# Designs tried in a protein design run: designed miniproteins, single chains, continued (4). Part 106

Each design is a single chain, and the fold is of that chain. pLDDT is the mean over its residues in the fold that is shown.

## One batch from the design tools (miniprotein)

Design m15913
Fold by ESMFold2-Fast:
Order: structure tokens, then C-alpha cells, then sequence
Structure m15913 (fold): chain A 63 residues (1-63)
């Protein structure tokens, strides 16, 4: 529960940063992947969210 809430908060902040960088396509894909993760089982959901967040962080750092 707490870990899921923290992941969602982090995801929102990353989307805001990516939008500022002009990564509109990346933001759209990120949102789709987050939505997909939220439809999965509780354990898979947390794992998929973390993976999606990590990928976005890497793209932002490389920008």
C-alpha cells in the first residue's frame, strides 16, 4: 500500500519533468504502461511500476 502510493507520487513527478523536456511520446507511453501495471496483481503491479519508473528516470538523466 505505502510502496504503491510512493511509486505513484514518484511517477507523477517524473511525468512533469519529462513534459518540460518535450518527451511527449515518452510521457504517453509511460502513462499507458502505468495504467497496464495497475490492472495487474498486487505483486506484479509494484514490480512493473518500479521498472517503468526506472526506465523514465534513465531517459531523463540521458537528456
Amino acid sequence: SKELIEAIEKARKLMEEAKKLGFDDEVNRFNQRLFFALTQSPEERVKLLKETIEEMEKKIKEA
Scores: mean pLDDT 79

Design m15914
Fold by ESMFold2-Fast:
Structure m15914 (fold): chain A 64 residues (1-64)
Amino acid sequence: ALEEIERLLAEAERALAAGDLETARRLVQKAWDLMMSSALSEEDLLRLMQRLGALVRAIREAEA
């Protein structure tokens, strides 16, 4: 679960860097759903939430 979430976020970051906002948003949604359905430590959840939040903000800025 943790490794899959990290992979999805990394793929979303690559999609954003390539300008593929649709793919980036889809991958972020998958990562979020997996995070919310997974038994994660508080430390891992906070780290992943910070990374996801930064990515969501960057996608919104790119859509402006």
Scores: mean pLDDT 82

Design m15915
Fold by ESMFold2-Fast:
Structure m15915 (fold): chain A 95 residues (1-95)
Amino acid sequence: SIEELYKEGLEVANKVLEKHKDDPEKQELISELRSYLRKLYAKALYAKHQGDEETVEKYIKGIEELLKMLKQADSMTVEELREAVEKAKKIVDEI
């Protein structure tokens, strides 16, 4: 479910934030990824409420892609995290 994907994404994001608590720049970028996860979830719920099943599926795919990036975030450099943030922004903006 969307709710299960979102919960997993938050758990992963919070775990990665804790691992990098002493790195302010990584904290900022990972927090931005978590913010985009929250935005995708909110938009998915709105689309679901409107009965827009096609748009819901697009947001599910966006959340899955963001979850993959979050799972890789603990091994990412700052530059890789910046690219992940730009990709996440594009996912949110293009749906």
Scores: mean pLDDT 88

Design m15916
Fold by ESMFold2-Fast:
Structure m15916 (fold): chain A 56 residues (1-56)
Amino acid sequence: TAEELKQQAIAEALNEAREFENAGKIDLAVRAYQRALALDPSNAEAAEQLQRLLNA
């Protein structure tokens, strides 16, 4: 369904963000979390991780 495709896209954005963060590419991780929030503004993980990274 469209909702399932949206959830898959969000999961991929979050996976990319975590991979960039693990590689020390914080700016790229921030952009990936922002993409996840653009897809789902209510996504708690993306919001919390962005707050953590931007306020470090």
Scores: mean pLDDT 83

Design m15917
Fold by ESMFold2-Fast:
Structure m15917 (fold): chain A 69 residues (1-69)
Amino acid sequence: TDEALAEAGRLMVEGKQAMDAGNYEEAARLFERAVELAESLPHSPLTDAILQGARDAAEEARKKAEEAA
């Protein structure tokens, strides 16, 4: 669980870096992977916060990727 939470956190950081670089397609992929990982974990306030953040970030990245296409 701790390892999976750490991986979700890493994906969020990498997605943020991709967003800052304008690589919206890559960012969306990274955030979507963070969502999948967080969804596989037991419910907790921390997991729920990561899941919500990852979902919001994935939606924003997808929107920007579609606008850039």
Scores: mean pLDDT 82

Design m15918
Fold by ESMFold2-Fast:
Structure m15918 (fold): chain A 57 residues (1-57)
Amino acid sequence: MKPSSEEWVKAAEAYRLIRGYGLSREEVAKKLGISPETVDELVARVDAWAAASRAAA
């Protein structure tokens, strides 16, 4: 399930940078041109989606 293509792409990128690369929310916000608060929200959403996908498997 995808809430929107734009939101999904940004969320996946933010999640990858924080959870995959270990960057801070501030660094990810700078790279994506969004606020650190938005990065935190996007990461939380992707984390929930990933957990739901694994639970559904």
Scores: mean pLDDT 74

Design m15919
Fold by ESMFold2-Fast:
Structure m15919 (fold): chain A 66 residues (1-66)
Amino acid sequence: MAPTEEQLAKVKAHIANPSPTARIDYPVFKEEGETDDELAARIYEEVLNIFGNLDKIDEIRFVVLD
């Protein structure tokens, strides 16, 4: 399912300010012309697919490569 505005904002916040104690480096290649909202929605789907919920996002450092 598409993320809610609150879920999308949480993902964006973690991309911008990763936890200093994050133990999982997750590289994400930003697509050409992709907006921050589209990137965050894609990351949200990946986190749900791997962990089943957003609770683990605090342990993940998203390394945006472009």
Scores: mean pLDDT 73

Design m15920
Fold by ESMFold2-Fast:
Structure m15920 (fold): chain A 109 residues (1-109)
Amino acid sequence: MAPTVNVKVKIELSTEDPVATARAIAEFMKSTDGTVENFNKLLEKFGIKVEVESDSELSPEQRNALAGLLASAIREALLAGPEAGKEMLYEMTSEGIIVIKSAEITVKR
Protein backbone atom coordinates (compact mmCIF):
# COMPACT_ATOMS: atom_id res chain seq x y z
CA MET A 1 0.00 0.00 0.00
CA ALA A 2 1.25 3.49 -0.86
CA PRO A 3 1.63 5.78 2.18
CA THR A 4 -0.47 8.96 2.52
CA VAL A 5 1.29 11.88 0.79
CA ASN A 6 1.15 15.53 1.88
CA VAL A 7 0.66 17.92 -1.03
CA LYS A 8 0.79 21.70 -1.60
CA VAL A 9 -1.06 23.02 -4.65
CA LYS A 10 -1.06 26.31 -6.57
CA ILE A 11 -3.58 26.82 -9.39
CA GLU A 12 -3.72 29.88 -11.68
CA LEU A 13 -6.14 30.43 -14.55
CA SER A 14 -7.55 33.32 -16.60
CA THR A 15 -11.01 33.39 -18.18
CA GLU A 16 -13.47 36.07 -19.33
CA ASP A 17 -16.39 33.66 -18.74
CA PRO A 18 -15.92 31.52 -15.59
CA VAL A 19 -19.35 29.82 -15.90
CA ALA A 20 -18.83 28.80 -19.55
CA THR A 21 -15.29 27.56 -18.72
CA ALA A 22 -16.61 25.51 -15.76
CA ARG A 23 -19.30 23.96 -18.01
CA ALA A 24 -16.70 23.09 -20.66
CA ILE A 25 -14.48 21.46 -18.00
CA ALA A 26 -17.45 19.40 -16.73
CA GLU A 27 -18.21 18.17 -20.29
CA PHE A 28 -14.51 17.31 -20.82
CA MET A 29 -14.48 15.34 -17.53
CA LYS A 30 -17.61 13.38 -18.60
CA SER A 31 -16.02 12.43 -21.96
CA THR A 32 -12.60 11.33 -20.56
CA ASP A 33 -11.24 9.02 -17.86
CA GLY A 34 -9.67 10.35 -14.67
CA THR A 35 -6.06 9.78 -15.78
CA VAL A 36 -3.18 12.27 -15.44
CA GLU A 37 -2.86 12.28 -19.27
CA ASN A 38 -6.43 13.54 -19.74
CA PHE A 39 -5.99 16.04 -16.88
CA ASN A 40 -2.88 17.44 -18.62
CA LYS A 41 -4.92 17.80 -21.85
CA LEU A 42 -7.56 19.72 -19.84
CA LEU A 43 -4.88 22.08 -18.43
CA GLU A 44 -3.47 22.72 -21.93
CA LYS A 45 -6.92 23.23 -23.52
CA PHE A 46 -8.00 25.83 -20.93
CA GLY A 47 -4.59 27.47 -20.30
CA ILE A 48 -4.52 26.47 -16.63
CA LYS A 49 -1.23 26.52 -14.65
CA VAL A 50 -0.88 24.00 -11.83
CA GLU A 51 2.12 23.67 -9.49
CA VAL A 52 2.27 20.68 -7.12
CA GLU A 53 4.77 20.08 -4.29
CA SER A 54 4.70 16.75 -2.41
CA ASP A 55 6.69 15.42 0.56
CA SER A 56 6.96 12.00 -1.18
CA GLU A 57 6.81 10.55 -4.69
CA LEU A 58 3.20 10.01 -5.84
CA SER A 59 2.07 6.53 -6.91
CA PRO A 60 0.05 6.22 -10.17
CA GLU A 61 -3.12 5.78 -8.05
CA GLN A 62 -2.31 8.96 -6.08
CA ARG A 63 -1.51 10.90 -9.30
CA ASN A 64 -4.88 9.92 -10.83
CA ALA A 65 -6.72 10.75 -7.58
CA LEU A 66 -4.97 14.15 -7.38
CA ALA A 67 -5.83 14.89 -11.05
CA GLY A 68 -9.53 14.27 -10.32
CA LEU A 69 -9.40 16.42 -7.16
CA LEU A 70 -7.73 19.30 -9.03
CA ALA A 71 -10.20 19.18 -11.95
CA SER A 72 -13.17 19.31 -9.52
CA ALA A 73 -11.57 22.13 -7.49
CA ILE A 74 -10.87 24.19 -10.64
CA ARG A 75 -14.52 23.85 -11.69
CA GLU A 76 -15.74 24.81 -8.17
CA ALA A 77 -13.36 27.82 -8.09
CA LEU A 78 -14.83 29.03 -11.41
CA LEU A 79 -18.48 28.58 -10.26
CA ALA A 80 -18.31 29.61 -6.57
CA GLY A 81 -14.93 31.36 -6.21
CA PRO A 82 -11.36 30.42 -5.24
CA GLU A 83 -12.19 29.77 -1.56
CA ALA A 84 -14.86 27.19 -2.55
CA GLY A 85 -12.29 25.42 -4.74
CA LYS A 86 -9.85 25.31 -1.80
CA GLU A 87 -12.59 23.91 0.50
CA MET A 88 -13.31 21.14 -2.03
CA LEU A 89 -9.60 20.18 -2.12
CA TYR A 90 -9.42 19.95 1.70
CA GLU A 91 -12.72 18.00 1.95
CA MET A 92 -11.89 15.44 -0.77
CA THR A 93 -8.47 14.60 0.75
CA SER A 94 -10.37 12.99 3.66
CA GLU A 95 -10.27 9.79 1.51
CA GLY A 96 -6.85 9.16 3.14
CA ILE A 97 -4.54 8.68 0.14
CA ILE A 98 -3.58 12.36 -0.36
CA VAL A 99 -3.69 15.24 2.15
CA ILE A 100 -3.75 18.83 0.86
CA LYS A 101 -1.72 20.86 3.41
CA SER A 102 -1.81 24.12 1.42
CA ALA A 103 -3.87 25.33 -1.53
CA GLU A 104 -3.73 28.60 -3.46
CA ILE A 105 -6.19 29.27 -6.30
CA THR A 106 -6.16 32.43 -8.45
CA VAL A 107 -8.82 33.18 -11.08
CA LYS A 108 -8.13 36.22 -13.29
CA ARG A 109 -10.64 37.82 -15.66
Scores: mean pLDDT 75

Design m15921
Fold by ESMFold2-Fast:
Parts: structure tokens; C-alpha cells; sequence
Structure m15921 (fold): chain A 78 residues (1-78)
């Protein structure tokens, strides 16, 4: 589920002290909860780029964001 993966990414980003990734992932959660999967995909991609730019980002955050991106994309294709 796009919501579940984005929530996991946001929580892990908070734990990793990365507020920029956490904020973007949180916006993806809000969009997915509103069933606005295009905005959810946009924010998941933004969070993923921010996470990849920071070498201290745990791999688990990146993996959760990649799953959130794929889940949102799949919903758009439905």
C-alpha cells in the first residue's frame, strides 16, 4: 500500500534525523490518503531524491520510498 510504505519511510526518516525526507514522505502519505496518487507519486519521488542525496540516509528509508513510488504508480495505472 502506498500509504503504508510512505508512513514507514517518514517514521524511519524521523528516526534518522532527516526532517526534509520525513516532510516529503509525510506529504506523500497525505496525498495517498486523499487518493491523489499523482501527488503521492510526486512527493514520494521528491523524498526519494532527497534521501539519495544524503549519504547518511539508511537503506531502509530508500527501500520504503521506492515501494511507495511503485505503489502510487500502480494506482495511477489502474
Amino acid sequence: EAVEYAKKAALLAIEAKNPEVALAAGKAVQAAEKKDYEEALKYAREALELAKKDPNTPKEVIEALEKAEEAAKKKIEE
Scores: mean pLDDT 80

Design m15922
Fold by ESMFold2-Fast:
Structure m15922 (fold): chain A 78 residues (1-78)
Amino acid sequence: SSMQQHRQQGQQHEQLGQQAQQQGDLETAIRHYSKAVDHYADAGDDVGEDAALRKLADVLEQAGRTDLAQRIRDALAG
């Protein structure tokens, strides 16, 4: 199903983002975590979307994009 396909894509991009972050490639990690968020949202996977958004906020802060990280955290709180 399309929902299962989006969830699988979300998981793949989350894994690629984590690999890139571990290697210190923060720009690549941001791109993959952003794609993971989009795919989990399309899948209706709220748990996956929340987890990917938290990882995205963390890597954005590490990359010095503190304002964007804070906006994501505010959205998760409200």
Scores: mean pLDDT 90

Design m15923
Fold by ESMFold2-Fast:
Structure m15923 (fold): chain A 61 residues (1-61)
Amino acid sequence: MKEIKRGLADILASVADIAIKRTGKKDAEDAALYKRAGELYREAGDFEKAEELFRKAEEIE
């Protein structure tokens, strides 16, 4: 349901944030995590957070 999707999106975004901070590298895998989290936020109706995560994915290239 929407609430669960938002929770999963939070987890995926956090995993990408942690991976980038720990490794010092931004990779396609991290971009994919942000993009997936953004899609989950969008499906949950949280368009503001979805936009932020899509922006983070875009920054990775």
Scores: mean pLDDT 77

Design m15924
Fold by ESMFold2-Fast:
Structure m15924 (fold): chain A 90 residues (1-90)
Amino acid sequence: MEEVRRLLEELLELAKEALKVSEDITRAIALVLRAIGLLIDLELGADPVELLEEAIELAEEIKELTSDPEVQRRAEELIERLRELLARLR
């Protein structure tokens, strides 16, 4: 559970960094709010498998939001880590 929280917190930080470099501020804000929503759902006892699947989708959307190579690199690394954790929980 703590590992799920840590990855969701890293996802929120990535969404915040994407917001700083994005030209589409409205979309970037929506992605930050979705990341916050995943952390709230975790606290409310949502299924970790479902949260990780939604986190992977969100990280892929963050990657599409910007051409910034650092944000794209961090998104790819986070997606890999999310997929590894998801495989262990299934």
Scores: mean pLDDT 85

Design m15925
Fold by ESMFold2-Fast:
Structure m15925 (fold): chain A 56 residues (1-56)
Amino acid sequence: RRYRAVGALKPVAELLGLPEVLSQAQLQELVNRLSGGLSPAEAVRLALEKGLIEEV
């Protein structure tokens, strides 16, 4: 699957040198860096619910 960072998360992904369209592995890396105490799967779920990422 592929994803796109949107809203407030888009400039963060750009600062980290990530492409506009993220693979699942790249999304996990982004989420791991930002999630702190959350599991990667839980943080991805929350980001989708908050509209910070979208599936493409």
Scores: mean pLDDT 72

Design m15926
Fold by ESMFold2-Fast:
Structure m15926 (fold): chain A 55 residues (1-55)
Amino acid sequence: MKLKLEASDTETATDVETGKELTGEEASELGREKNLVLESAEEEGDKVTLTYVQA
């Protein structure tokens, strides 16, 4: 599984695959349940795009 999140605010991020907005707590829980590890982080101005892959 691959998860890509785009966040311009620390409170919410959008899951690119599902289009669902996640809170910081929901994103953290999803990472734990799906055993996801950070593959890359890209910072562009006010936005941070984080890409996670299943370990």
Scores: mean pLDDT 66

Design m15927
Fold by ESMFold2-Fast:
Structure m15927 (fold): chain A 55 residues (1-55)
Amino acid sequence: SEEELKKLEERIKEIEREIEELKRKGGDELEIQILEGVKALLEGVLNLIKKKESE
């Protein structure tokens, strides 16, 4: 649904902000890598949902 797509896009943006914040603060490299991986996974899910007819 449109609402689920919007929430997923918001989640992706939130993770992107966390990655930027960690990079600026000199945070844990492993944490950054994990968040980048989670973001990529969510983007993949978003693409699959968009392929399916949305109501």
Scores: mean pLDDT 79

Design m15928
Fold by ESMFold2-Fast:
Structure m15928 (fold): chain A 57 residues (1-57)
Amino acid sequence: EAEELKKLAEEYEELAEKLEEEAKKTEDPLEKELLEGMAALHRAMAAWLKKKAEKVE
């Protein structure tokens, strides 16, 4: 349902934020790119889930 999709989106956004913080702390350029990429993917998933929730309402 819409509420479940919104909650899942919030969880993805929280995960993205944690990944972005880890990326800031790492000194390994490859690991930083990987973490930033994963964060971007999680933010995209969250945005998609929010749009999907809007359509269910």
Scores: mean pLDDT 81

Design m15929
Fold by ESMFold2-Fast:
Structure m15929 (fold): chain A 67 residues (1-67)
Amino acid sequence: MEEGERLFQEGRYEEAIKLYEEAIEKDPKDWRAWVWLGAVLNHVGRVEEGNRYLEKGAELDPSVLSA
């Protein structure tokens, strides 16, 4: 994740997207990867895709789950 955050900060959005996609494939429970992928997609104008990944990240993040 550190590498993906750095790529995003440097404006290397394609590389950041690929890194987060790989992270999700390795660990589908890594809510940070879902959230960061969603953020990158939103930043590059793929809002519909980005929103979907953000929602999935929220499902996996226990701090967002409320009874």
Scores: mean pLDDT 76

Design m15930
Fold by ESMFold2-Fast:
Structure m15930 (fold): chain A 59 residues (1-59)
Amino acid sequence: SRREALLREEIDLSVEAVALAVEVVVNRETDPERAAEARARLDEVAARIAALAAEIEAL
């Protein structure tokens, strides 16, 4: 179903967000450019999760 597909995408993005958050923390002192790139991607993933959550609630 469409709801199942959206929920699966939300779960996959949530796992990616956790991995990116770890990358930010691990690299922020030793590789700040890499940490900044991971942070930018984390912000993008967070926005996509919010959009998906809104779409699921609208179903």
Scores: mean pLDDT 87

Design m15931
Fold by ESMFold2-Fast:
Structure m15931 (fold): chain A 57 residues (1-57)
Amino acid sequence: SMSELRQLVNRLIGLKLRIIGIELDGELRGGLSEEEKEEIKKLEKEIKELEKQIASF
């Protein structure tokens, strides 16, 4: 449904913004921690799964 597609797109945008926030905070502190790198990898995996779901519409 269009409502479901809208929710998936909004979630995708939110995840991308979270990665940007982590990267910017890391740059301000002089580099990303290993924990932050692992969180980004997890978020990127979720983004790929959401992009596949969106592409199926």
Scores: mean pLDDT 87

Design m15932
Fold by ESMFold2-Fast:
Structure m15932 (fold): chain A 61 residues (1-61)
Amino acid sequence: MAAEEARLERLRAERLALLERKRATLSEEEYERLRAEIERTVELLRENAERRPEQLARDAA
């Protein structure tokens, strides 16, 4: 649980850092759209992580 949360935070930070590196080549509209997409992707991964402990327990059996 804690390890997965740390992984999601690292993924989010990495994606935002890449977005910041490209900010000079993006419009503010494109920047906001891509940022929203990153946040949406992280939320979907968080939802999948909530099911992962059950699947790991099942697959380990």
Scores: mean pLDDT 72

Design m15933
Fold by ESMFold2-Fast:
Structure m15933 (fold): chain A 110 residues (1-110)
Amino acid sequence: SEDLIQYELEILNETIEKYTERMKAVIEEKYKDNEELRQALIEELNLQKEIALKYIEIVLKHRSDKEKIEEALKELAKEFGISVEELKERVKRFQKKVEEIADLEALEKG
């Protein structure tokens, strides 16, 4: 269902946006005296976010078809100049960090 996929993407996007905002604040504080490095790290964070969101969309959209997922992931990996294995590892690391931050915020509030 496209409606279910859209709903799942909206929830994930909100969670990822909160993680990204928190990481931007950390980068801005740590690298406040180095504008070039601060900008480069924010660009890298935004790139990691873009890769993760595109990966999640592919998996949710084609979840009933493993062959279509693998084919779409090969094209996504090619777009970013990386292997499918590296793409999957990057997304797994990013998702774990997003979940860790979301869990910490939930513990702080309830």
Scores: mean pLDDT 80

Design m15934
Fold by ESMFold2-Fast:
Structure m15934 (fold): chain A 72 residues (1-72)
Amino acid sequence: SSAELIRRLREEALRELLAENPDISEEVKEGLRKLVEGKLSEEEAEELLEKGGKEIERLDRLAVELGERAKA
């Protein structure tokens, strides 16, 4: 079924995202899992994606700052 295929593609995308971003909080990881399972409302899904995006951006900024401090 198309729904089963979409679910599998979302699960694969989630595995790749988590593998690339191991420092993501457990709250965001659990939320992303629920999103893939279709257990979130549209509003909850939007809030999760905004929070997850901000967390990834924060980690990227911290990595840059730490790299600059290590060179000093």
Scores: mean pLDDT 68

Design m15935
Fold by ESMFold2-Fast:
Structure m15935 (fold): chain A 74 residues (1-74)
Amino acid sequence: MTPLSPRERAILEALKSGAKTVAEIAEEVGLSPATVSRTLRRLEELGLVARNKETSKYYLTDKGLLKYYELEQE
């Protein structure tokens, strides 16, 4: 599996506290909304995050939580 970039890790950390919109993540991690959207799409394809279509919020999957804890413990 491809290692996570610092940007991908920052987004996973932001989502650990709860489901967030692209705009909320962008403000928290200091990235543009376009960069966050692109990174979230990649993380969604990896199965680490998912989007709630009704709220437009992204959240960590069980796989994403495990990957985040793996990175924090190493």
Scores: mean pLDDT 78

Design m15936
Fold by ESMFold2-Fast:
Structure m15936 (fold): chain A 72 residues (1-72)
Amino acid sequence: MVEVTGTEDSIPAIVALMRGLAAAGYNGEEVTLRFEGVSKEVFDRLVKAARQAAADAGLDTPIRAEYVEVEE
């Protein structure tokens, strides 16, 4: 299981993570992405970026995304 938490600025890190997992031959575990304090629009973009990066890297691992609201 791999879990990451990010914001809008996390797209490059998410892309790097997906490429790193693919390069290491990672398989068989779910990648869970949690996003806090972002808008739903930003959340959608982050999820799209992560899934696109995984697909481009050849990862067949399921990607789960969770939106977490932060009370301010």
Scores: mean pLDDT 70

Design m15937
Fold by ESMFold2-Fast:
Structure m15937 (fold): chain A 80 residues (1-80)
Amino acid sequence: YDNLGNILKDLKKYDEAVEAYKEAIRINPNNPEIYYNLGNALKELKKYDEAVEAYKEALRINPGYKDAKEELEKAKIAQE
């Protein structure tokens, strides 16, 4: 379900990857890794405000998600 999003991201089809990750979230809303991957795809599209929100959701589900916290701070700097 999230595998399609990961494949699309690897192929640099970031807009399609975003839609695949959103569908994966609809099926499994409690997986912090899908939100983290969504944030990464949004960041590649320069949608930093949306990437920030995706990383925040990953951290809400898993507050110890170090990678999501690091990317959140980078995305906040980029959106300013």
Scores: mean pLDDT 83

Design m15938
Fold by ESMFold2-Fast:
Structure m15938 (fold): chain A 58 residues (1-58)
Amino acid sequence: SRLDQVRAAVDEIKRAVEAGILSKEEAIEMLRHMLRRYEDDPEVKAVVEQALRELEAS
């Protein structure tokens, strides 16, 4: 499903930041793009918004 694919993408982004492959700033930009892409999908938005808040707070 789209939700499963988005969850997998978010997890990949989070792992890449933890591994030092992707900067926090780059990850935030990618997540913000996903929010705009799926602004009409509340389940997808919730997953992306949670990940974005966690990255912005750290």
Scores: mean pLDDT 83

Design m15939
Fold by ESMFold2-Fast:
Structure m15939 (fold): chain A 61 residues (1-61)
Amino acid sequence: MADDAVALAISYAKAGDEKQALFIVRALERAGHVDAARRTAKELIPLAKNPEIKKELEKIA
């Protein structure tokens, strides 16, 4: 379940939908999947081209 959300967030980031990827990471964190959210944020940082989204991912990682 959390693994499906992680894969989806990475897929959105690779497709250029960084806002949707960040939304999924925040949803994981709110649902209590803190370790999955942090790990996903770390994987998304090198894929992020938007500096504001990158900064928000760095706060979670």
Scores: mean pLDDT 81

Design m15940
Fold by ESMFold2-Fast:
Structure m15940 (fold): chain A 100 residues (1-100)
Amino acid sequence: MTPRERLRLEADITRAFTLMINWLIRHEENPSESLIELLVRQAEELARLAREAARLGDRETVRAAADTLAEAAEVLRKAGREEEAERLEEAARELRELAE
């Protein structure tokens, strides 16, 4: 698997957890703390891989990862995880700047 393929896969996984948690919130269900923690850890790993990809010059894939992190941050904020949401919003902003 290439670094680009891995980053895309990690972004897809992050998006899947983000959509699942958002669906639960929209249906007035409480997502489990375990599911929220999985999204946090997955998003943090995505941010790490995206920073590495930015150093290699893959701007398109890094921008896509930044957008995925911003979506995850919004959902984490809705789930009451404000500190984690702020960290991911910061990571998304940093990655967008690196991808310019």
Scores: mean pLDDT 85

Design m15941
Fold by ESMFold2-Fast:
Structure m15941 (fold): chain A 55 residues (1-55)
Amino acid sequence: SLADELRRLTEELERAVAAGDRERAEALKQEILRLASQISPVVQMVAEHDLAALT
């Protein structure tokens, strides 16, 4: 499901941030926001808030 994909991408983002891989972290943020916007505007806003906390 899209929710499962968002969860996996978020986990990958956390790993990229921990590794200091800035390019990969930015690419993963863009993918997460793209998928979130396909679900709903509310999910996109939640994702933007969570991503700001992680990065």
Scores: mean pLDDT 77

Design m15942
Fold by ESMFold2-Fast:
Structure m15942 (fold): chain A 73 residues (1-73)
Amino acid sequence: SEEDELKRKLIEAIEKSNLDETRRLAQELGMEDVVAIVDELEANKHSDTFKRLQLLEQLREKAEELREELEKG
C-alpha cells in the first residue's frame, strides 16, 4: 500500500511537471530510469528544446505505465 501511494504521488508529480518531487519519489521507488530522465531534463533546461520535449514525453509514458499497473492491481 505504501508503494502504491508513492506511485500515485509520482504520477501526480509528473502530470504537474514538478521535477523535484518526481525525482524524489522515483528515487524512493528505485526507478533509476525516471531519476535519469529528470537529471537529463535539469542538465538541458535552457539548451535543446527538441531533446527536452522528448524527455518530457518519456516521463508522460512512465506515468501512463504506472497508472495501468495501479489499475490492474
Scores: mean pLDDT 81

Design m15943
Fold by ESMFold2-Fast:
Structure m15943 (fold): chain A 97 residues (1-97)
Amino acid sequence: SGRREALLREAFEEIQAEKKRILDYIEKNPDLTEEEVKKMVDEAKDRIISRLRERAREAGLTPEEMETLLQQVEDMVDIARDSILKKYKELKEKKKA
């Protein structure tokens, strides 16, 4: 349905915004540990998934549509997480004295 496509697009935009925010923060904070970066990603995921569940319920998605949407968004978050961690490691390597 067009409602599901709209929610997926909104989730994608939120994921991209959070990714940019986290990457900008990593670049400005040289003392960040990998575990702190993972925590930031997990907290962002929790916020995105919680908002998505509420919006999907309000939009009247079926349980099957909700499950499909949540899986698609979780896959997008996993891709973003991998990208963030890769960039974090690259930035740490550039700091080798």
Scores: mean pLDDT 86

Design m15944
Fold by ESMFold2-Fast:
Structure m15944 (fold): chain A 89 residues (1-89)
Amino acid sequence: DSSSAVRQQIQDLIQLLQQQRSQSRSAVIQAINAWQQQNNRNGAISHMVIAILQGNDAQAQAIRDAIMKNMDPDNQQQVQQVVQLAQSI
């Protein structure tokens, strides 16, 4: 299910951000890029996180708005957790 695949991607990103929370923003961006390469994944959620970490608030908000439109409420709450974790770094 596409919903299950999206939820797994969100959970993986939450775990990565929690593990990397004590690192610099640049180091976290490198970790996300490495995770995308290793897992042959790219996606709007990871691009949103990178935009937040780069301080590109306008791009991050645009990506967030786009992904939230097509997302189940449970996954929307998880995306909000990803945003909060990324902003805490």
Scores: mean pLDDT 79

Design m15945
Fold by ESMFold2-Fast:
Structure m15945 (fold): chain A 96 residues (1-96)
Amino acid sequence: SEVEELREELEELLKELIEKYKLEESMVENLRKAVERMVESFEEDVERLMTENKMSREEAIKRVKELNLGVLEGMFLIYEGVKRAIENSKLKIKVE
């Protein structure tokens, strides 16, 4: 199914980006939850684009996949930026 294909593509991208950016486990867990939400909302997002944007099913599927993959990549770049900012900060985070 198209939703299984989306899951496979998102999980492969997630794996590659985790290995590339070496994010903290808490950030990785949040990204895994984002992937699950994307998969769960896929059919609703497709139907929404078909009904509200008058897209064909094929166009809607392609658009939802492209948007979800782009959002996941963007989230990784933001988390990597935050990680670098924390590592480069002169702030001593007091863990009590």
Scores: mean pLDDT 78

Design m15946
Fold by ESMFold2-Fast:
Structure m15946 (fold): chain A 75 residues (1-75)
Amino acid sequence: SLEEILANLSPELAEKVRRLHDAIAAGNVDEALKIVEELVGPKVAEEIRKSDRDTQLALIAIIVAVFKHSSEPFK
């Protein structure tokens, strides 16, 4: 879940979110999906890959927004 990921957010995860944002800005959806797998795990990433492109972009944007606003771990 996003809450579980946020609770474990590290500087490394923040860098992955930046890479994800850059990939989307470049229109590189394949690279974005690889980074999503690194952020949320292969099972969630596979479900996103099964969705249509508009849904994939919407979910990726939500993931970027959630992680981009977190610079500290949650407790």
Scores: mean pLDDT 68

Design m15947
Fold by ESMFold2-Fast:
Structure m15947 (fold): chain A 70 residues (1-70)
Amino acid sequence: MEELELRVLRAILGGPATNAELARALGVSQATVSRALRRLEARGLVERDPATGRWSVGSREKLAELMAKV
């Protein structure tokens, strides 16, 4: 997993967050965060709430399996 994807994933584990909140917390652009989130979403690791715009963990079991192997 790319370092940025791992950093984004760890930030979301601390609580649901928007692209802007993640960009601020990680010191990167919103475009950079959006690319990482799309890759994580494609893997089923995160999901976005369309009502709030916040990203959260999509599958805790899949996340636990991935984190145990890295």
Scores: mean pLDDT 77

Design m15948
Fold by ESMFold2-Fast:
Structure m15948 (fold): chain A 61 residues (1-61)
Amino acid sequence: TTTYTVVSSDPEALERALTRLAALGLITDAKRIDEHTYEVTSVLPREELAALLAEYGAEVR
């Protein structure tokens, strides 16, 4: 697993996406750091996680 910083212009959409990915076992932890930023631990490589979250206005760092 790898921990990423995820920033979103739409935090509500991101939160729904993270909840769904967690239910699928693709995310093991997600912690809100501020209004637009989450710290996300995932089994996915950065590029795959970024692709899944791109439609929700999120950037994976």
Scores: mean pLDDT 83

Design m15949
Fold by ESMFold2-Fast:
Parts: sequence; C-alpha cells; structure tokens
Structure m15949 (fold): chain A 62 residues (1-62)
Amino acid sequence: SMDPSVYELIEELQRVKEKLEEARRLEEEGNHKKAQEIRDAIAKQRQLLQLLLQQLALLNQS
C-alpha cells in the first residue's frame, strides 16, 4: 500500500493551487510575464502530476 505517498501528492497539488493564485496577483500588479510563466509551469506540472499519480496507482498494483 502507498496511501501516505498519495496523500502527500494531494497536499502538493493544493500548494500548486496556491501558487496559481499568486500568479493571478502578479498579473494584477503588472508582472504579466512572470504570471504567465508561473501559470504555464503550474499547468504543465498539474497535467504531469495527474498522469504520474495514475501511473503510480497502476504500478502499485502487483
């Protein structure tokens, strides 16, 4: 079983959401470039994390 690891990954996802909010604030401040970079990185990481999570769950099954 790998329940603890999955829980930690979910917590990390929540942190990513907080970073997305920070990107929004940066956009409001006029740091459009920085906000876009963060947004793109987060979007990419979110997709990768989702795929990784699914793969990890599958691999965990003997």
Scores: mean pLDDT 75

Design m15950
Fold by ESMFold2-Fast:
Structure m15950 (fold): chain A 66 residues (1-66)
Amino acid sequence: SVRQEQLDSLSRHVPEELAREIVEAAERMRAAGAAPEEVAALTQRIVTAALNGDYEKARELIREAL
């Protein structure tokens, strides 16, 4: 499952709860017709913000996708 694979991958780098939110945002973007590279770019930006401890920015990016 693509969802499970993404959850497992993201959970190595960010808290599991945030990983679930990222996967949900990615699924919404794909449903809205976003290109795979756009989904990957947003996911990378959210992960980068979270790794820097900038959870406010991570949540902002997730909100923009939802």
Scores: mean pLDDT 78

Design m15951
Fold by ESMFold2-Fast:
Structure m15951 (fold): chain A 58 residues (1-58)
Amino acid sequence: DVDECSIDNGGCSQACTNTLGSYTCSCAANATLADDKKTCVCDPGYKLDASKRACVPI
């Protein structure tokens, strides 16, 4: 069992959760997980904040 989330956050742009034998990337509010299952894209009308961790209204 490899802890993928401990290595570069599993390649996830926001949240990473280890599962039995794998891991899952997830996004904060106002963001959608992209087709790569790693990158979070802000919803229409939102942009990344200065920390690049949250989507805030524009």
Scores: mean pLDDT 73

